# Ledger of designs, part 48: designed miniproteins, single chains, continued (4)

Each design is a single chain, and the fold is of that chain. pLDDT is the mean over its residues in the fold that is shown.

## One batch from the design tools (miniprotein)

Design m13656
Fold by ESMFold2-Fast:
Structure m13656 (fold): chain A 102 residues (1-102)
Amino acid sequence: SEEDYLRIVEEHSVAHALTFVLAEAFAKEPHLADLPASTEAEKKLFPAVPLDPSSPESILARAARLFLSRVHDPALIERLRAFAEELGSPKLIAAIDEALAK
């Protein structure tokens, strides 16, 4: 895990940062995957992710879409997907699958 992060830092600084932030958020608060609206807590965890208060998507789903729009490394995508599967969040898994289909 840590070795993988170090290996990609030089090549994928944005991808590395987003993967790390998503992993940390899920480890601390799995419920974030199912949050229906943006909150002040979400802004603190994901300051770089655009917030749309009219969107029903959770901040983690938006962060995953942003990550996948920039990241084309299959190893990083698989890591994000595996983490979503471990948490058993159907909303996050669906968001990842939809982003990968685009």
Scores: mean pLDDT 53

Design m13657
Fold by ESMFold2-Fast:
Structure m13657 (fold): chain A 118 residues (1-118)
Amino acid sequence: SEEEINQLLDEIEKIVDETYRKLKEIASKIPDPEKQQKALELIDRFYKEVKEIIEKLKNGEISVDEAFDEIVRLATRLLEELSKVLPPEQFAEAGRIIGETLKKIVDLLNKIEEIKKK
């Protein structure tokens, strides 16, 4: 149902909000002020762009497959750019968080797709 789809989309949005908070906490641990500012800028851009994809999905402007492909593209870009500014320990933690986030989002998007097929 539309109500079930909206609940799953709200769960995705909550996961994205939690990921954003965790990534900002990691960035706050960077000793270099210029690298910290760059990491925060990259994280803020990722958050904004992913929220925009979720809104398009909520409005029926894009498919589940299109949303997934775009989120994976944005996550890959974030990891590539963060690898240039995060120390190895913080980069490993950010990669783990982003990987866990993608897995959760994929599971929820698959549930939305199954509901739409009914």
Scores: mean pLDDT 88

Design m13658
Fold by ESMFold2-Fast:
Structure m13658 (fold): chain A 64 residues (1-64)
Amino acid sequence: GEADELAREARKLVEEGMSAAEAGLIVGQKAKELGLSAQEVIRALRKEGMSGAARTGAALALSE
């Protein structure tokens, strides 16, 4: 689903040299635009093996 695709995008951003927190913030903003829940996005990021910094960044973007 879209949440799993965003989690993979976050991984690619980190692999390209972006910080985990920034990658999380970017995909969290996209998730908010798509109407995805914080629970779906955080779960997808965990499943992708993303760090706590990425999950925190995504949660912060989704709560704005």
Scores: mean pLDDT 86

Design m13659
Fold by ESMFold2-Fast:
Structure m13659 (fold): chain A 64 residues (1-64)
Amino acid sequence: MDSAIEAAARAAGISKEEARRIAESGDPQLAGRQGYEAALAAGKSVREADRAGTAAALAASGAP
């Protein structure tokens, strides 16, 4: 759980607290979209934002 949240935070360029809030939604599709948008807002490329979205979705799904 925590490692997935840290990966999402790093990929999106956001804090661990923000990544945890996104994961707590419990909706991988919503979390993925929020992670993607957060990365774009942080000035990351579309490729980096896509990776951030995937990381956020995995964190929300609870897959170890």
Scores: mean pLDDT 76

Design m13660
Fold by ESMFold2-Fast:
Structure m13660 (fold): chain A 62 residues (1-62)
Amino acid sequence: MVDQLLQQSDQYQQLSDSARKASVGNRKAGDTDTSDAADRLSQQYQDQSDQLRQQGIDLLNS
């Protein structure tokens, strides 16, 4: 269902935002390894969010 795809996209966007905040916080604290891991996780969640959103848009336009 389109609604489920868009809702999951929003959930991954929230996870991406949270991971980005964790990355910034850990970098300021001097924990660069944890910061780098959180940054990669943020990018992964952002990609999943974008993919799910695109699938939802494609279904709405078909």
Scores: mean pLDDT 82

Design m13661
Fold by ESMFold2-Fast:
Structure m13661 (fold): chain A 84 residues (1-84)
Amino acid sequence: SEEFEKVLAELEEALKKDPDITPQLRDRILAAVRSGDRDELVKAWLYLRITKASKEAREAFVRAAYFVLTGRLPSEEEIRATVS
């Protein structure tokens, strides 16, 4: 869907802007989101936490993961609760 491609593009841009995220890690995170596999999404989230990825990158990931799993965007409150 156009909404999914937009969310995925926003995630890719946020990951590219984060200096702590390597191109290889970025590709793995994007692949996890494209797959919609829950275990792969959990691994991607753990990688972002371990690398201390920016709040922008983590928020963009939460939006993309939520959309893939539910077909809807999370609220700003849900994003804040997850990435705090």
Scores: mean pLDDT 82

Design m13662
Fold by ESMFold2-Fast:
Structure m13662 (fold): chain A 81 residues (1-81)
Amino acid sequence: MEKKERMAEILERAGRELRELGDEEGARLAFLVARSVRESEDLGIAVGMALIALSVMAKYAETEESSEIARRAAEEIAEIA
């Protein structure tokens, strides 16, 4: 339970940072993934889903700033997984 909440909080923080940069699409995806993590019944699936989504966001980000936010969030989630 605590790990899922912490992962969702990391994703929600990334979403807020992306929105502040004007990356509204990245922000929406981060918030969507945070919700999916909270609603997931399986911690392993939640971790996999979050890390895959953040890796895709980092790879296909249009700006280096958005890519850095996604990479940092992925690192934080990997450390608590």
Scores: mean pLDDT 82

Design m13663
Fold by ESMFold2-Fast:
Structure m13663 (fold): chain A 96 residues (1-96)
Amino acid sequence: DLARQLVVDALLGLAAQAEKAGLAEAAAHLREAARAVAAGDWATAEAHIREAARVSGRADLPAAFRQLVADAEAIAASSSLSYAELQALRAASIAA
């Protein structure tokens, strides 16, 4: 579940960046992908990533999403930290 939480957080961050860039339709698909990941529905998440790629013209997004999942799984497998501890460290880094 740590890997899933990391992927959700990353997708929501990408959605916020897309919205700030004026890519509202891509941002909506990234938010739906995050919702699907949170539910464990990886097929629906991949479908929304492909739609985000189509509407943004970013053909690299599906490969980037697969790499993000692999990186999150590697972090979860090697880390003794919980998602809450990782969020606390990130908040401390932003505050510093």
Scores: mean pLDDT 80

Design m13664
Fold by ESMFold2-Fast:
Structure m13664 (fold): chain A 99 residues (1-99)
Amino acid sequence: SEEVVKADALAIAETLELEAEEAEEQGKLELAERLREAAERIREAVRSGDMEKLAEALREAARVLREAAEWYYEQGKITKAVALYIQAVAAEWLADQAE
């Protein structure tokens, strides 16, 4: 169970890095930095084995993903925004599993 939570958290970190690259390509440097920081926090928490820190990192990731979703909604990228919102919900659910 803990191993599954860690594996799923690392998958979210990979998604955050891909989204950071896309945000950077679109000139959203501040958003890209926050997405990369969220990914790094998840990886650090997984390495430390601190499940409480992992839950905190996943909740922060959910917040940044919601900010990204809101920005894509403003750009008219509805499908992309919905996908990011679903990822944010997944991160929140996973945080609850870590706690």
Scores: mean pLDDT 89

Design m13665
Fold by ESMFold2-Fast:
Structure m13665 (fold): chain A 69 residues (1-69)
Amino acid sequence: MAELEEARARMEELANNEASPEERLEVAREVAELSLKQVREDGRLDVEEVERKVKEELERLERLVEEEK
């Protein structure tokens, strides 16, 4: 949990400091990886469904970064 909480806090800090979309995407990927690891270890959630949602969200963020270029 600590790593995921730290990554989320960093993501919020980057948003408050008007960080570049690329920096926000990098931290979002880290949060996604840590979230998936936690879900796999916890075993209470449908891992496949969570992985799909995370992938879709990352693809949306990647498209937004490309559009801002």
Scores: mean pLDDT 69

Design m13666
Fold by ESMFold2-Fast:
Structure m13666 (fold): chain A 69 residues (1-69)
Amino acid sequence: SLEAQAAADRAALDAAIARGGADAPVPLSPELAALTREIGEKLRAIGDALDAGIAKGDIEAGLEAAGKA
């Protein structure tokens, strides 16, 4: 499960920090990867909403839709 893998990643990170201090490699957890993807998808949706508004000749409505996405 994602929770079990995240717990394992955090344990590995803690162990790496204990061995190498602040310079230890930081493993990326599945939750952080998912969050990064979600942010990318939201930015894409904002761009698409703005483009749709411009195509209809209503830039203001497109900007408002982008702000809500």
Scores: mean pLDDT 63

Design m13667
Fold by ESMFold2-Fast:
Structure m13667 (fold): chain A 82 residues (1-82)
Amino acid sequence: EREERLLAAGAAILLKKAIEEGKVEELRELMRNDTEALLKKIEELIEELRKKGYSDEEILELGEKARKELDKLAEELRAARE
């Protein structure tokens, strides 16, 4: 579904930004304690991008680029847990 693909893209973009800003711990807390708040932030990010003139297809492209950074995040989180 279009909405599901956009939410996935938004999540990837948000996670990439958190890595760049060193706020991974804040996202871990949201994922464990408040998944609904995390989802709302993702939806708000998508809406903000649309208001800035990004098309849905451009948002999906940004999400794909961010997904590669999520692979690095997964590796970083595994190392941090160890």
Scores: mean pLDDT 75

Design m13668
Fold by ESMFold2-Fast:
Structure m13668 (fold): chain A 69 residues (1-69)
Amino acid sequence: ATDEEVEAGARAVLEHQGVTSPAALAAARRDVRPIVEALLAGESVAAIAKRYGISESIVSAIRRGIEAL
């Protein structure tokens, strides 16, 4: 995944959660990176959500953020 795709995914998560902070964005970029890579590899939203212990709604928000680039 590119840094731009990771940033878009991280921003999508923070917007979904209603958070706007540079520090939160830096942390989110680290956590979102493997999820973005899995989405770009064609892994399903459900499989990613289960593997990373997050909700499918968060994974879907990340996917939409990347697709909007």
Scores: mean pLDDT 78

Design m13669
Fold by ESMFold2-Fast:
Structure m13669 (fold): chain A 87 residues (1-87)
Amino acid sequence: MDPREEFLERFRKALEENPDMTVLEFLKAVGILGVEPYLKLAGIDPNTKVKDLTEKQLRMLLKVLGFDDEFIDEVLAIRKEVLEKHK
């Protein structure tokens, strides 16, 4: 019902199931398609692992998808939490 909460839950689940998930696999997991050419223009390789993205690259990706800075901070917090569990 809240699309933001649904996105965060899908992202968490996808990253927990595959910590080596690529940007392309992430976009497919959350149901976003057709953004690959814009990602390349922004300097983001769709085959880069989500865990290997810089904070700036992940912020740019989420801004292209229409998310605000507060929501982007929540996505970054989830990525940090999930990746720390896999050390």
Scores: mean pLDDT 77

Design m13670
Fold by ESMFold2-Fast:
Structure m13670 (fold): chain A 110 residues (1-110)
Amino acid sequence: MLSKEEQIKLLQEMKDKIVDAYEQALKSSLEEAKKIIEKMFEELTKQIHILKAHASPEQQAILDDFLAKYQQLLDRALAAKTKEELQEVMEEMLKVFQDTASELLELLES
């Protein structure tokens, strides 16, 4: 298993990637913003697989649920017809990530 400190660093890196993608997408056209979000999701999926390889079964279940929720949010983002709709989905994506990270950190502190 990765150390608690290493897991916290990976979660922080993932959050930074989401925030960076969010800021870049807000400055881009709708079409370019969708590409940015899709690329961010691909990179997050890779990092989650690394985290899962070192996670407990309980943590793996949380990460699997997170990936399923994030895929649904990506589908909604790609279906967005306006920048406002995309922004709402991106805000929900950040909240889902924060909730998941908090749940994982609580397990690590047990």
Scores: mean pLDDT 82

Design m13671
Fold by ESMFold2-Fast:
Structure m13671 (fold): chain A 89 residues (1-89)
Amino acid sequence: SSKLTPEEINEKQKEAVLMQVALLKSLGGDGVKDVREMLETTGSLTPEAVELLDELEKEGVSLEELIDRIEEINKETNIKIAEKIREKL
């Protein structure tokens, strides 16, 4: 079982969705539409993923902005995980 809080799990899932959008955009795809279709096909489209994808579609976010957002989420989550590990040492 995971020691991550539901909020930390949601942030990592959000990061994963953003990474997939950025990857598909970098390959010349739409990004948002492609990720939505993929998640629907695999039965992995959560309400939180729908809200994030709808937000990105409305905002028209650039690839650079997507990467920056991913890096911030990754940095914050990884720092929190590292701190929890250090408290056990």
Scores: mean pLDDT 73

Design m13672
Fold by ESMFold2-Fast:
Structure m13672 (fold): chain A 68 residues (1-68)
Amino acid sequence: SSEEEYEKYKKEVEEILKKAKEENPDKPALMAYEVFKEVAKLQAKIKDKEVLKKLGEYASELIDEELA
């Protein structure tokens, strides 16, 4: 289901964020760009438009929280 697919990719986005933070501890802008770059690659594999949209929104929300 789209819900199960979203939950799976949501966890992958969280791992992308964790890695980007660890690799760019004092560079929040570079951390954000790395997250969006890796999430875009992940979105390229997704055919479900609802999952693709929700995943992009979730990644943006996480980055906004880190940059606030």
Scores: mean pLDDT 82

Design m13673
Fold by ESMFold2-Fast:
Structure m13673 (fold): chain A 57 residues (1-57)
Amino acid sequence: MGSQALALAQQLQAEGKSVEYIKSALLANGFALPKDLQERLDKTSSVEELLALLAEL
């Protein structure tokens, strides 16, 4: 399940999208994360942190 979210985030990173855009795209595609991981997602400030978080899934 996390592999699809990670793949989408990697594609958007390759397209030069911001971390905020990638977060919005993940939510729009209905990727449900546990509440603690959603809070960590909201606090990520870089695409590298976001990708590392998604790789934990």
Scores: mean pLDDT 74

Design m13674
Fold by ESMFold2-Fast:
Structure m13674 (fold): chain A 88 residues (1-88)
Amino acid sequence: MEKVREWAAAQLAELEPLAERARELLPLVSPEEVAAIRAKYVPRVQELIAEGNRAAEAGDWDKVLEQAEKLYELGREMLEDLIARAER
C-alpha cells in the first residue's frame, strides 16, 4: 500500500505539466474530438480499475501496482493525444 501511494504521488507530479498543457489547449479541440478521446480511453480505464479491485480483494498488491502503472501510462497517452489533436 505505501509503495503504491508513493508511486502514485510521483507519477501525478510528472503528469502535471502535461495536464496543464492539455487544459490550455482544450478549447482548441472540438466537442466531437473530446467525445472520441473519451470513447477511446474510458472503457480501458474501467477495465484496469476492475482488475485492480479484484487484485486488491485477493491481497495481490503487486498486481494492484501493475494496474496502477497501466492507468498512469493510459492517462499520459490520453493527455498526449489531446495535445496532438489541438496542435494540428
Scores: mean pLDDT 78

Design m13675
Fold by ESMFold2-Fast:
Structure m13675 (fold): chain A 90 residues (1-90)
Amino acid sequence: MEEAEKKLEEAFKLLEEAGLPQDSIDAVRGVAEKAIQYAKEGNLSQAASYTTAAVLLIVGEIVRTTDPEQRKLLEEAAKKIIEASDIAAK
């Protein structure tokens, strides 16, 4: 349970390193935290929906960036959000 939340915090740290504004990070956090909550409750359909929404917010930033280093950080953050949701659902 705390392991999933640790993965989520790792993802947010990567978003900070990528240079995203705090408001953008907070938006991803809100959606991703709901995904983890639904996964813990066994509501896998809502968990998947919110995980997808959080990843799509990051993908939106990936397609707008021209910096390959920023893109790598954003891709790793999205991956960690997916991993956090998977851990919480077990």
Scores: mean pLDDT 84

Design m13676
Fold by ESMFold2-Fast:
Parts: structure tokens; C-alpha cells; sequence
Structure m13676 (fold): chain A 76 residues (1-76)
């Protein structure tokens, strides 16, 4: 696969996982907020990889892990 295809697949997988967790959240308002943050961070990570911005990528990955943890904690 090309780098573009790999980045698209990785972004899609992360967002799909976040969508699944958000759908299981007791509070739909919190779930939707965290899902929106997940989409934004995934887009930032892809942009950082394309730009070769390792500090920005590291920051985005750390924030993505934090949002994922919040989604997992918010599920029923």
C-alpha cells in the first residue's frame, strides 16, 4: 500500500473504533464530544505525518490515547 493508503486506513480504523465506543456511551453528549475530538486529532496526526512534523505527531498521538481512554471510561 502507498503511504497515502496506509494513512487513510489508519485514520479510518481509529475513527471507527471511537465511533463504536461513543455509540456505547451512557451520555450521548459526552460521546459525541469525544468522537469529534477523536476525528480532529486523527486528521492532525495524518497532517503531521505528511509534513514530517514529529513533535506535532507525538502530541496528537498522546491526545488520541487520552481521548480513547475517556471514551472507554464513559461506556456503560
Amino acid sequence: MSLEEQLAAARESFVAYAEELAAKTKDPEIGEKLLQESRELADRAVAAIRAGDLPALTEAEQKMREVKKKLEEAKP
Scores: mean pLDDT 77

Design m13677
Fold by ESMFold2-Fast:
Structure m13677 (fold): chain A 55 residues (1-55)
Amino acid sequence: NTDDDFILRIEKAENEEEFQIIKKEALAAEEEDSNREANKFTARTLIYIGNKNEQ
């Protein structure tokens, strides 16, 4: 699923800028589907990105 795909991309990201790009893309998707309180593919991906970026 999309959420898993984003996570894998974060894992393979070679630098922090990659994380930021993926994060931006996930946030844009949430804006488009902000109908719900939390978006499975966006919310969880953003959390993973944050953790990976901090590491």
Scores: mean pLDDT 61

Design m13678
Fold by ESMFold2-Fast:
Order: sequence, then structure tokens, then C-alpha cells
Structure m13678 (fold): chain A 75 residues (1-75)
Amino acid sequence: SLEEEVAAFRGMSDLELVDRLAQAVAAADETVSPEEYAKLLGLVVETIQALSEDREAGLEKAAEFLRLLAEALAS
């Protein structure tokens, strides 16, 4: 579930969190449109940038990534 993934992210280091998002994007490549893939990749970059400034801001971006991924996979 989304809540379980967010809880897992809170227990991860910044590097582990980024690696998990990268794995999720790679797994989605064959399933989502190129436009959706580009949006997901962009949100990974935004998460990295946010994490460099503030951990909580990074987690908020990671949660947004999970929502976007779930919506893309449901389409």
C-alpha cells in the first residue's frame, strides 16, 4: 500500500530512498507511456534536490512520486 511504502521510505537513508525510486521507474518503463515515464523520472530528480535541502521535503516528493506511479499504472 502507499502508506506501507511511505513508512518504508522513512526508515531508509537518502541514498536508499533514491535507489528505491530508481528501481520503481525502471520497472515501470515497459508499462507506462513515454510521457508518464518522463514525469516519473523528473520527480525522482525533484526528490533528490529536495532531500539535499530537507529530509521531510524529500519524503513529501517521494510520496508524490508514489501517487503519480500508482495513477500511471492504473491508466
Scores: mean pLDDT 81

Design m13679
Fold by ESMFold2-Fast:
Structure m13679 (fold): chain A 63 residues (1-63)
Amino acid sequence: MSIEEFGEALRRELRRHGQEVSREEAIEIARLVKEGVSGKEIVEKFGLDGEALDRAVTAVLTA
């Protein structure tokens, strides 16, 4: 899966959990996740709910 595809999938899953991010933010989140940046740092940077991010990442990676 490309970073762009991962970002698009993350954006859709985050939206299902009531979290709105731009396409550009979703692609950056996808890159940070792939680089192993902690969910806490991503949450703080983008103002997300930590549980929503964890669920979205898990859903995309297990699809």
Scores: mean pLDDT 83

Design m13680
Fold by ESMFold2-Fast:
Structure m13680 (fold): chain A 84 residues (1-84)
Amino acid sequence: SQASPEEVELAKEALKRAGLELPEGKKYEDLALSLVSLEKVRESGDEELYEIALGYEAQYFELSKEDLEKVLEEFKRLKKERGL
């Protein structure tokens, strides 16, 4: 599945609010899909799967796990405030 245009815009804003930039050659559509997937894994309560997924996605976007978690928290905040 692909991320919606609204999810892509929220991912861009979340990254900006975290004070981070996307590495050259990476797409906001991929970041949005990763954030949506990480949110679902986190909400499932599967901590082992979350840590594995977070580590893999952080490496892909050239971020620390802590930085990607910050982006995820901003993304969740924006979704809650603006709806889907």
Scores: mean pLDDT 87

Design m13681
Fold by ESMFold2-Fast:
Structure m13681 (fold): chain A 100 residues (1-100)
Amino acid sequence: SLQEEASERLRPVVDEATKELLETDPSFLPIVTAQKYILEHPEESYEALSELTKLLQQKADKLLSSPSPEDQKQGEKLRKVAETLQRLTEKLREALEELK
């Protein structure tokens, strides 16, 4: 089915994003349980992840501009998370365009 083909195509991208997130912070372990939802609901996931990515980028920039070393460290983590989610979001967009 088209859904199965889309899921198989997106699986490596979702797996790589999950690996990068867990390497950045193990507290992202709940994303592993979200993999199936993302693969089965790419349109809804695209919208949610796009907005989340923008918010995380804004928060990361604010933290990185702080004179606090703790804030800078947290900002670096959030920047890496936002970059991973941006790549995932771009791949979801590409897959959705091909399913039209």
Scores: mean pLDDT 76

Design m13682
Fold by ESMFold2-Fast:
Structure m13682 (fold): chain A 83 residues (1-83)
Amino acid sequence: MKKLLTFESLPDELVERIKAELEKKYGVEIEVVRFSPVVPNAFDAGIAGLPNLVGVLAPESAITEEAKKILEFFGIEVHLVPA
C-alpha cells in the first residue's frame, strides 16, 4: 500500500486534499501515516522506516535540506506548509 507521511498538527482538510491527489495519480488508495515527532527535526529519522512512501506533507520547519534531497532522489513528492 502506498503511503503519505504527515504531521498530526496539520489541518485534516489539507491532508485529505493531498491524499486525494496522490490517489488519483497512482490509481490506488493511499494510507495516511501521521508522524508525532519526539524531538524537533526528528522527521528525517522517521522517513527511513516507511516502505512504499510516495509523499510527504510537512511544516517547512520540520524538514531539513538533507531529508528533502533524500526524498526527492527516491521520487517522493515533498509538500511543505509555510510556518
Scores: mean pLDDT 70

Design m13683
Fold by ESMFold2-Fast:
Structure m13683 (fold): chain A 81 residues (1-81)
Amino acid sequence: SLEELRRRMREVVDSHPPAPLTLEERFEIGRRLHELREKDPEVADVVQAVLDEAGVEGRLSPESAREILDLGWKEVERREK
C-alpha cells in the first residue's frame, strides 16, 4: 500500500544521518522525481511528501533521498506486474 511505502521511506530517512545536498544532487533528485511522476503520479506524490517533510525537518541526506527514490521506482515496478 502507499501508506506502507510512506512508512518505509520514513524509516530510510531515520536510518541515515542528515547531510547537505549539493546543487547537482538536488537537480538529480528533481529529475528522477519528475520521471517517476510521469510513470505513476500516486507513487510520486508519496515520494515528494516524504522528501519535503524530511527536508523541512533537516533530516534529509543524499543517501536517504536516493534510497527513497529507489523505493518509489520499485513500487512502480511492483504495481505494473
Scores: mean pLDDT 87

Design m13684
Fold by ESMFold2-Fast:
Structure m13684 (fold): chain A 94 residues (1-94)
Amino acid sequence: SMEEEAEKLAEEIRELTRKFIELAEASDDLTSPEIVEVAARLSVLLERYNEVATKSLGEYLSKEEAEKLLELAKRVGELAAEEIEKRAKELRAE
C-alpha cells in the first residue's frame, strides 16, 4: 500500500539524513563522492516520499535533524549540483 511505502521511505530518509549529517560533520570536503551519493539518494527518496505520503516528514525527523538536512542540502547543492543531479537521474531510472 502507499501508506506502507511512505513509512518505509520515511525510515530510509531518516537513516540517510543521519548518515548525511555524520559524513558532512566528519569531512573537510562536501563534494566527496560519498557525500554526493547520499545527497543524490536523499533527493530521490524525498521526491518519492512527497508523491505517496500523507504525513509530514517532521513526524520522523527532529527539528534539529530537519534544519541540518536543509542547510547541508543547500550547501552541498551549491558546491556539487551537477554531480548530484546526474546521479539522481541515474537513481530515478533504476
Scores: mean pLDDT 82

Design m13685
Fold by ESMFold2-Fast:
Structure m13685 (fold): chain A 80 residues (1-80)
Amino acid sequence: SSVENAKKVAEEIVELLETLDDGNEIAKKIRELIEKYDLSEDVKEFLEKIIKGLEASQDTLNILKENKEELKNMIIYLAE
């Protein structure tokens, strides 16, 4: 289901935020997750905004690293 795919993608993004320090590398890997998993349009649009933020500023990466659980919960919420 697209909800289970969103949960998997959210868990993978949390792991990327815990293991990587380059916003451009994380953005690239999130694009790969969008291509790999069947996701709702709302989830795709939200993740595209995250990608743009990561590519624009290191501050975005720091904010996401501080708010990993909120990010995960938002992705899952949008998938329902």
Scores: mean pLDDT 88

Design m13686
Fold by ESMFold2-Fast:
Structure m13686 (fold): chain A 88 residues (1-88)
Amino acid sequence: AVERAKELGREAARAYVEGKEEEALKLEEEAIALAKSLPTDKERKMAVAAALLAAAETLAELSKDEEEREQAEKQAEKLRKYLEELEK
């Protein structure tokens, strides 16, 4: 589930960078639906955080906007710490 959430997050961020906002939104909706389908609150939180982390890392690498890259890097750092805390 976490692996699929990461893939959906990466795909959504790539679609967003390519200007395919409708496709990006659909992929975000799929990631949310996947997270909601998981049996425990911890698993749902991990899937959401993993998807958002993958999206933020992809935006930091691919975005043409310097400010968007900086914001994405900050978001990725926060999400990495959040995921580490959830594993405890």
Scores: mean pLDDT 81

Design m13687
Fold by ESMFold2-Fast:
Structure m13687 (fold): chain A 120 residues (1-120)
Amino acid sequence: VKELFEKIGELNAKGASDAEIFKLASGFTPSEISTKSAITGEELTDENYFFSIANPKLTYHRKAVANLFGLPESEFDGFTGPIPVPIGTQDKNKDTREFPLISKAEFKELLAAYKKGYNS
């Protein structure tokens, strides 16, 4: 998974399209990408946003991901493009809950791999 994050960082730094990033991580087409955060309903920014590796139809504003993992939003500063995140969901009704599939420490390691690729 670290290798995937590093490669996505490289592609985002080179200005790869959102479609290319989603295809690499999940095989999804651009027509299936949401423009709103699944957790907060906030409009996604062009600077950076996140998408679930487990369900790429679910996209997240960086504030929602920061809150979910207990990270400062500043961990996501200094790079652009869609960033994959290992988030799961318990069910599909109005009480659906998002939860981290990995620990905060493991996610920080994946973000470090992304940053390494982005700065390559």
Scores: mean pLDDT 69

Design m13688
Fold by ESMFold2-Fast:
Structure m13688 (fold): chain A 93 residues (1-93)
Amino acid sequence: SAVPTVSVDVPDSAKVGEKVPVTITVTNTNPGTTVTIDVYLDGKLVASSVVPSGDRTVTLDVTPTKAGKHTVTVKATTSDGRSASASKTITVT
């Protein structure tokens, strides 16, 4: 069974209350599965989506509520019990 590969891309900076696009690419999934994509800001779940298997690019928006450096983490979990994570830092003013 394939283990998913996840990458995440976010802008380097944003303002408090600004809508920030988080671009997520998921590859290497087993056919016939679904993929749950969970986006975390400093470990708090802020966005989620479910997509079919295959190579997928999804954009999910997050809105930071606090200034400072924050970590955006994306976790992809397949319906067959596989997972992968990726993270990027964003500076919020």
Scores: mean pLDDT 86

Design m13689
Fold by ESMFold2-Fast:
Structure m13689 (fold): chain A 72 residues (1-72)
Amino acid sequence: SAEELAQELIKLVEELEKKDPEALEEILSTLPENIRGALRNRNEEALAVFAELDPALFEELKARLKEVLASL
């Protein structure tokens, strides 16, 4: 679900921020302003709405975050 995807993304973002905050900012800088803002603010409700509107972008973001974390 969009809510589960939003929650998983927040967890991945928090893990990457702890391990490599520079890599996180690099990824966030490639995202649309509204999504970038919601992720920076950990706004789960806004992220769930955006994930419902564009699930492909959020699945791609999840894959990117997991790949970067796996390389650390």
Scores: mean pLDDT 85

Design m13690
Fold by ESMFold2-Fast:
Structure m13690 (fold): chain A 78 residues (1-78)
Amino acid sequence: SAAAEASRLVADRASVEEIIAFLRALPEEDRVAAAETVMKGLVAYEAPAEYRRAVAEGLRELLPDDERLNRGADQIEA
């Protein structure tokens, strides 16, 4: 599933480019849910602060109009 792959990418500390390329390749209807899974994985897997900031910035660029996702990204950077 898209959620399982999103979780795997974060667990493996995949590059921001690989995560964003994966999300961009998904159908638009699945993209937000997979991006939310990425954000949850960053917290659940205790990702380093630098990595969290880089992924959060990529997510904002990919989905700039999603207020909930952008708010979540702000929390992850704190």
Scores: mean pLDDT 80

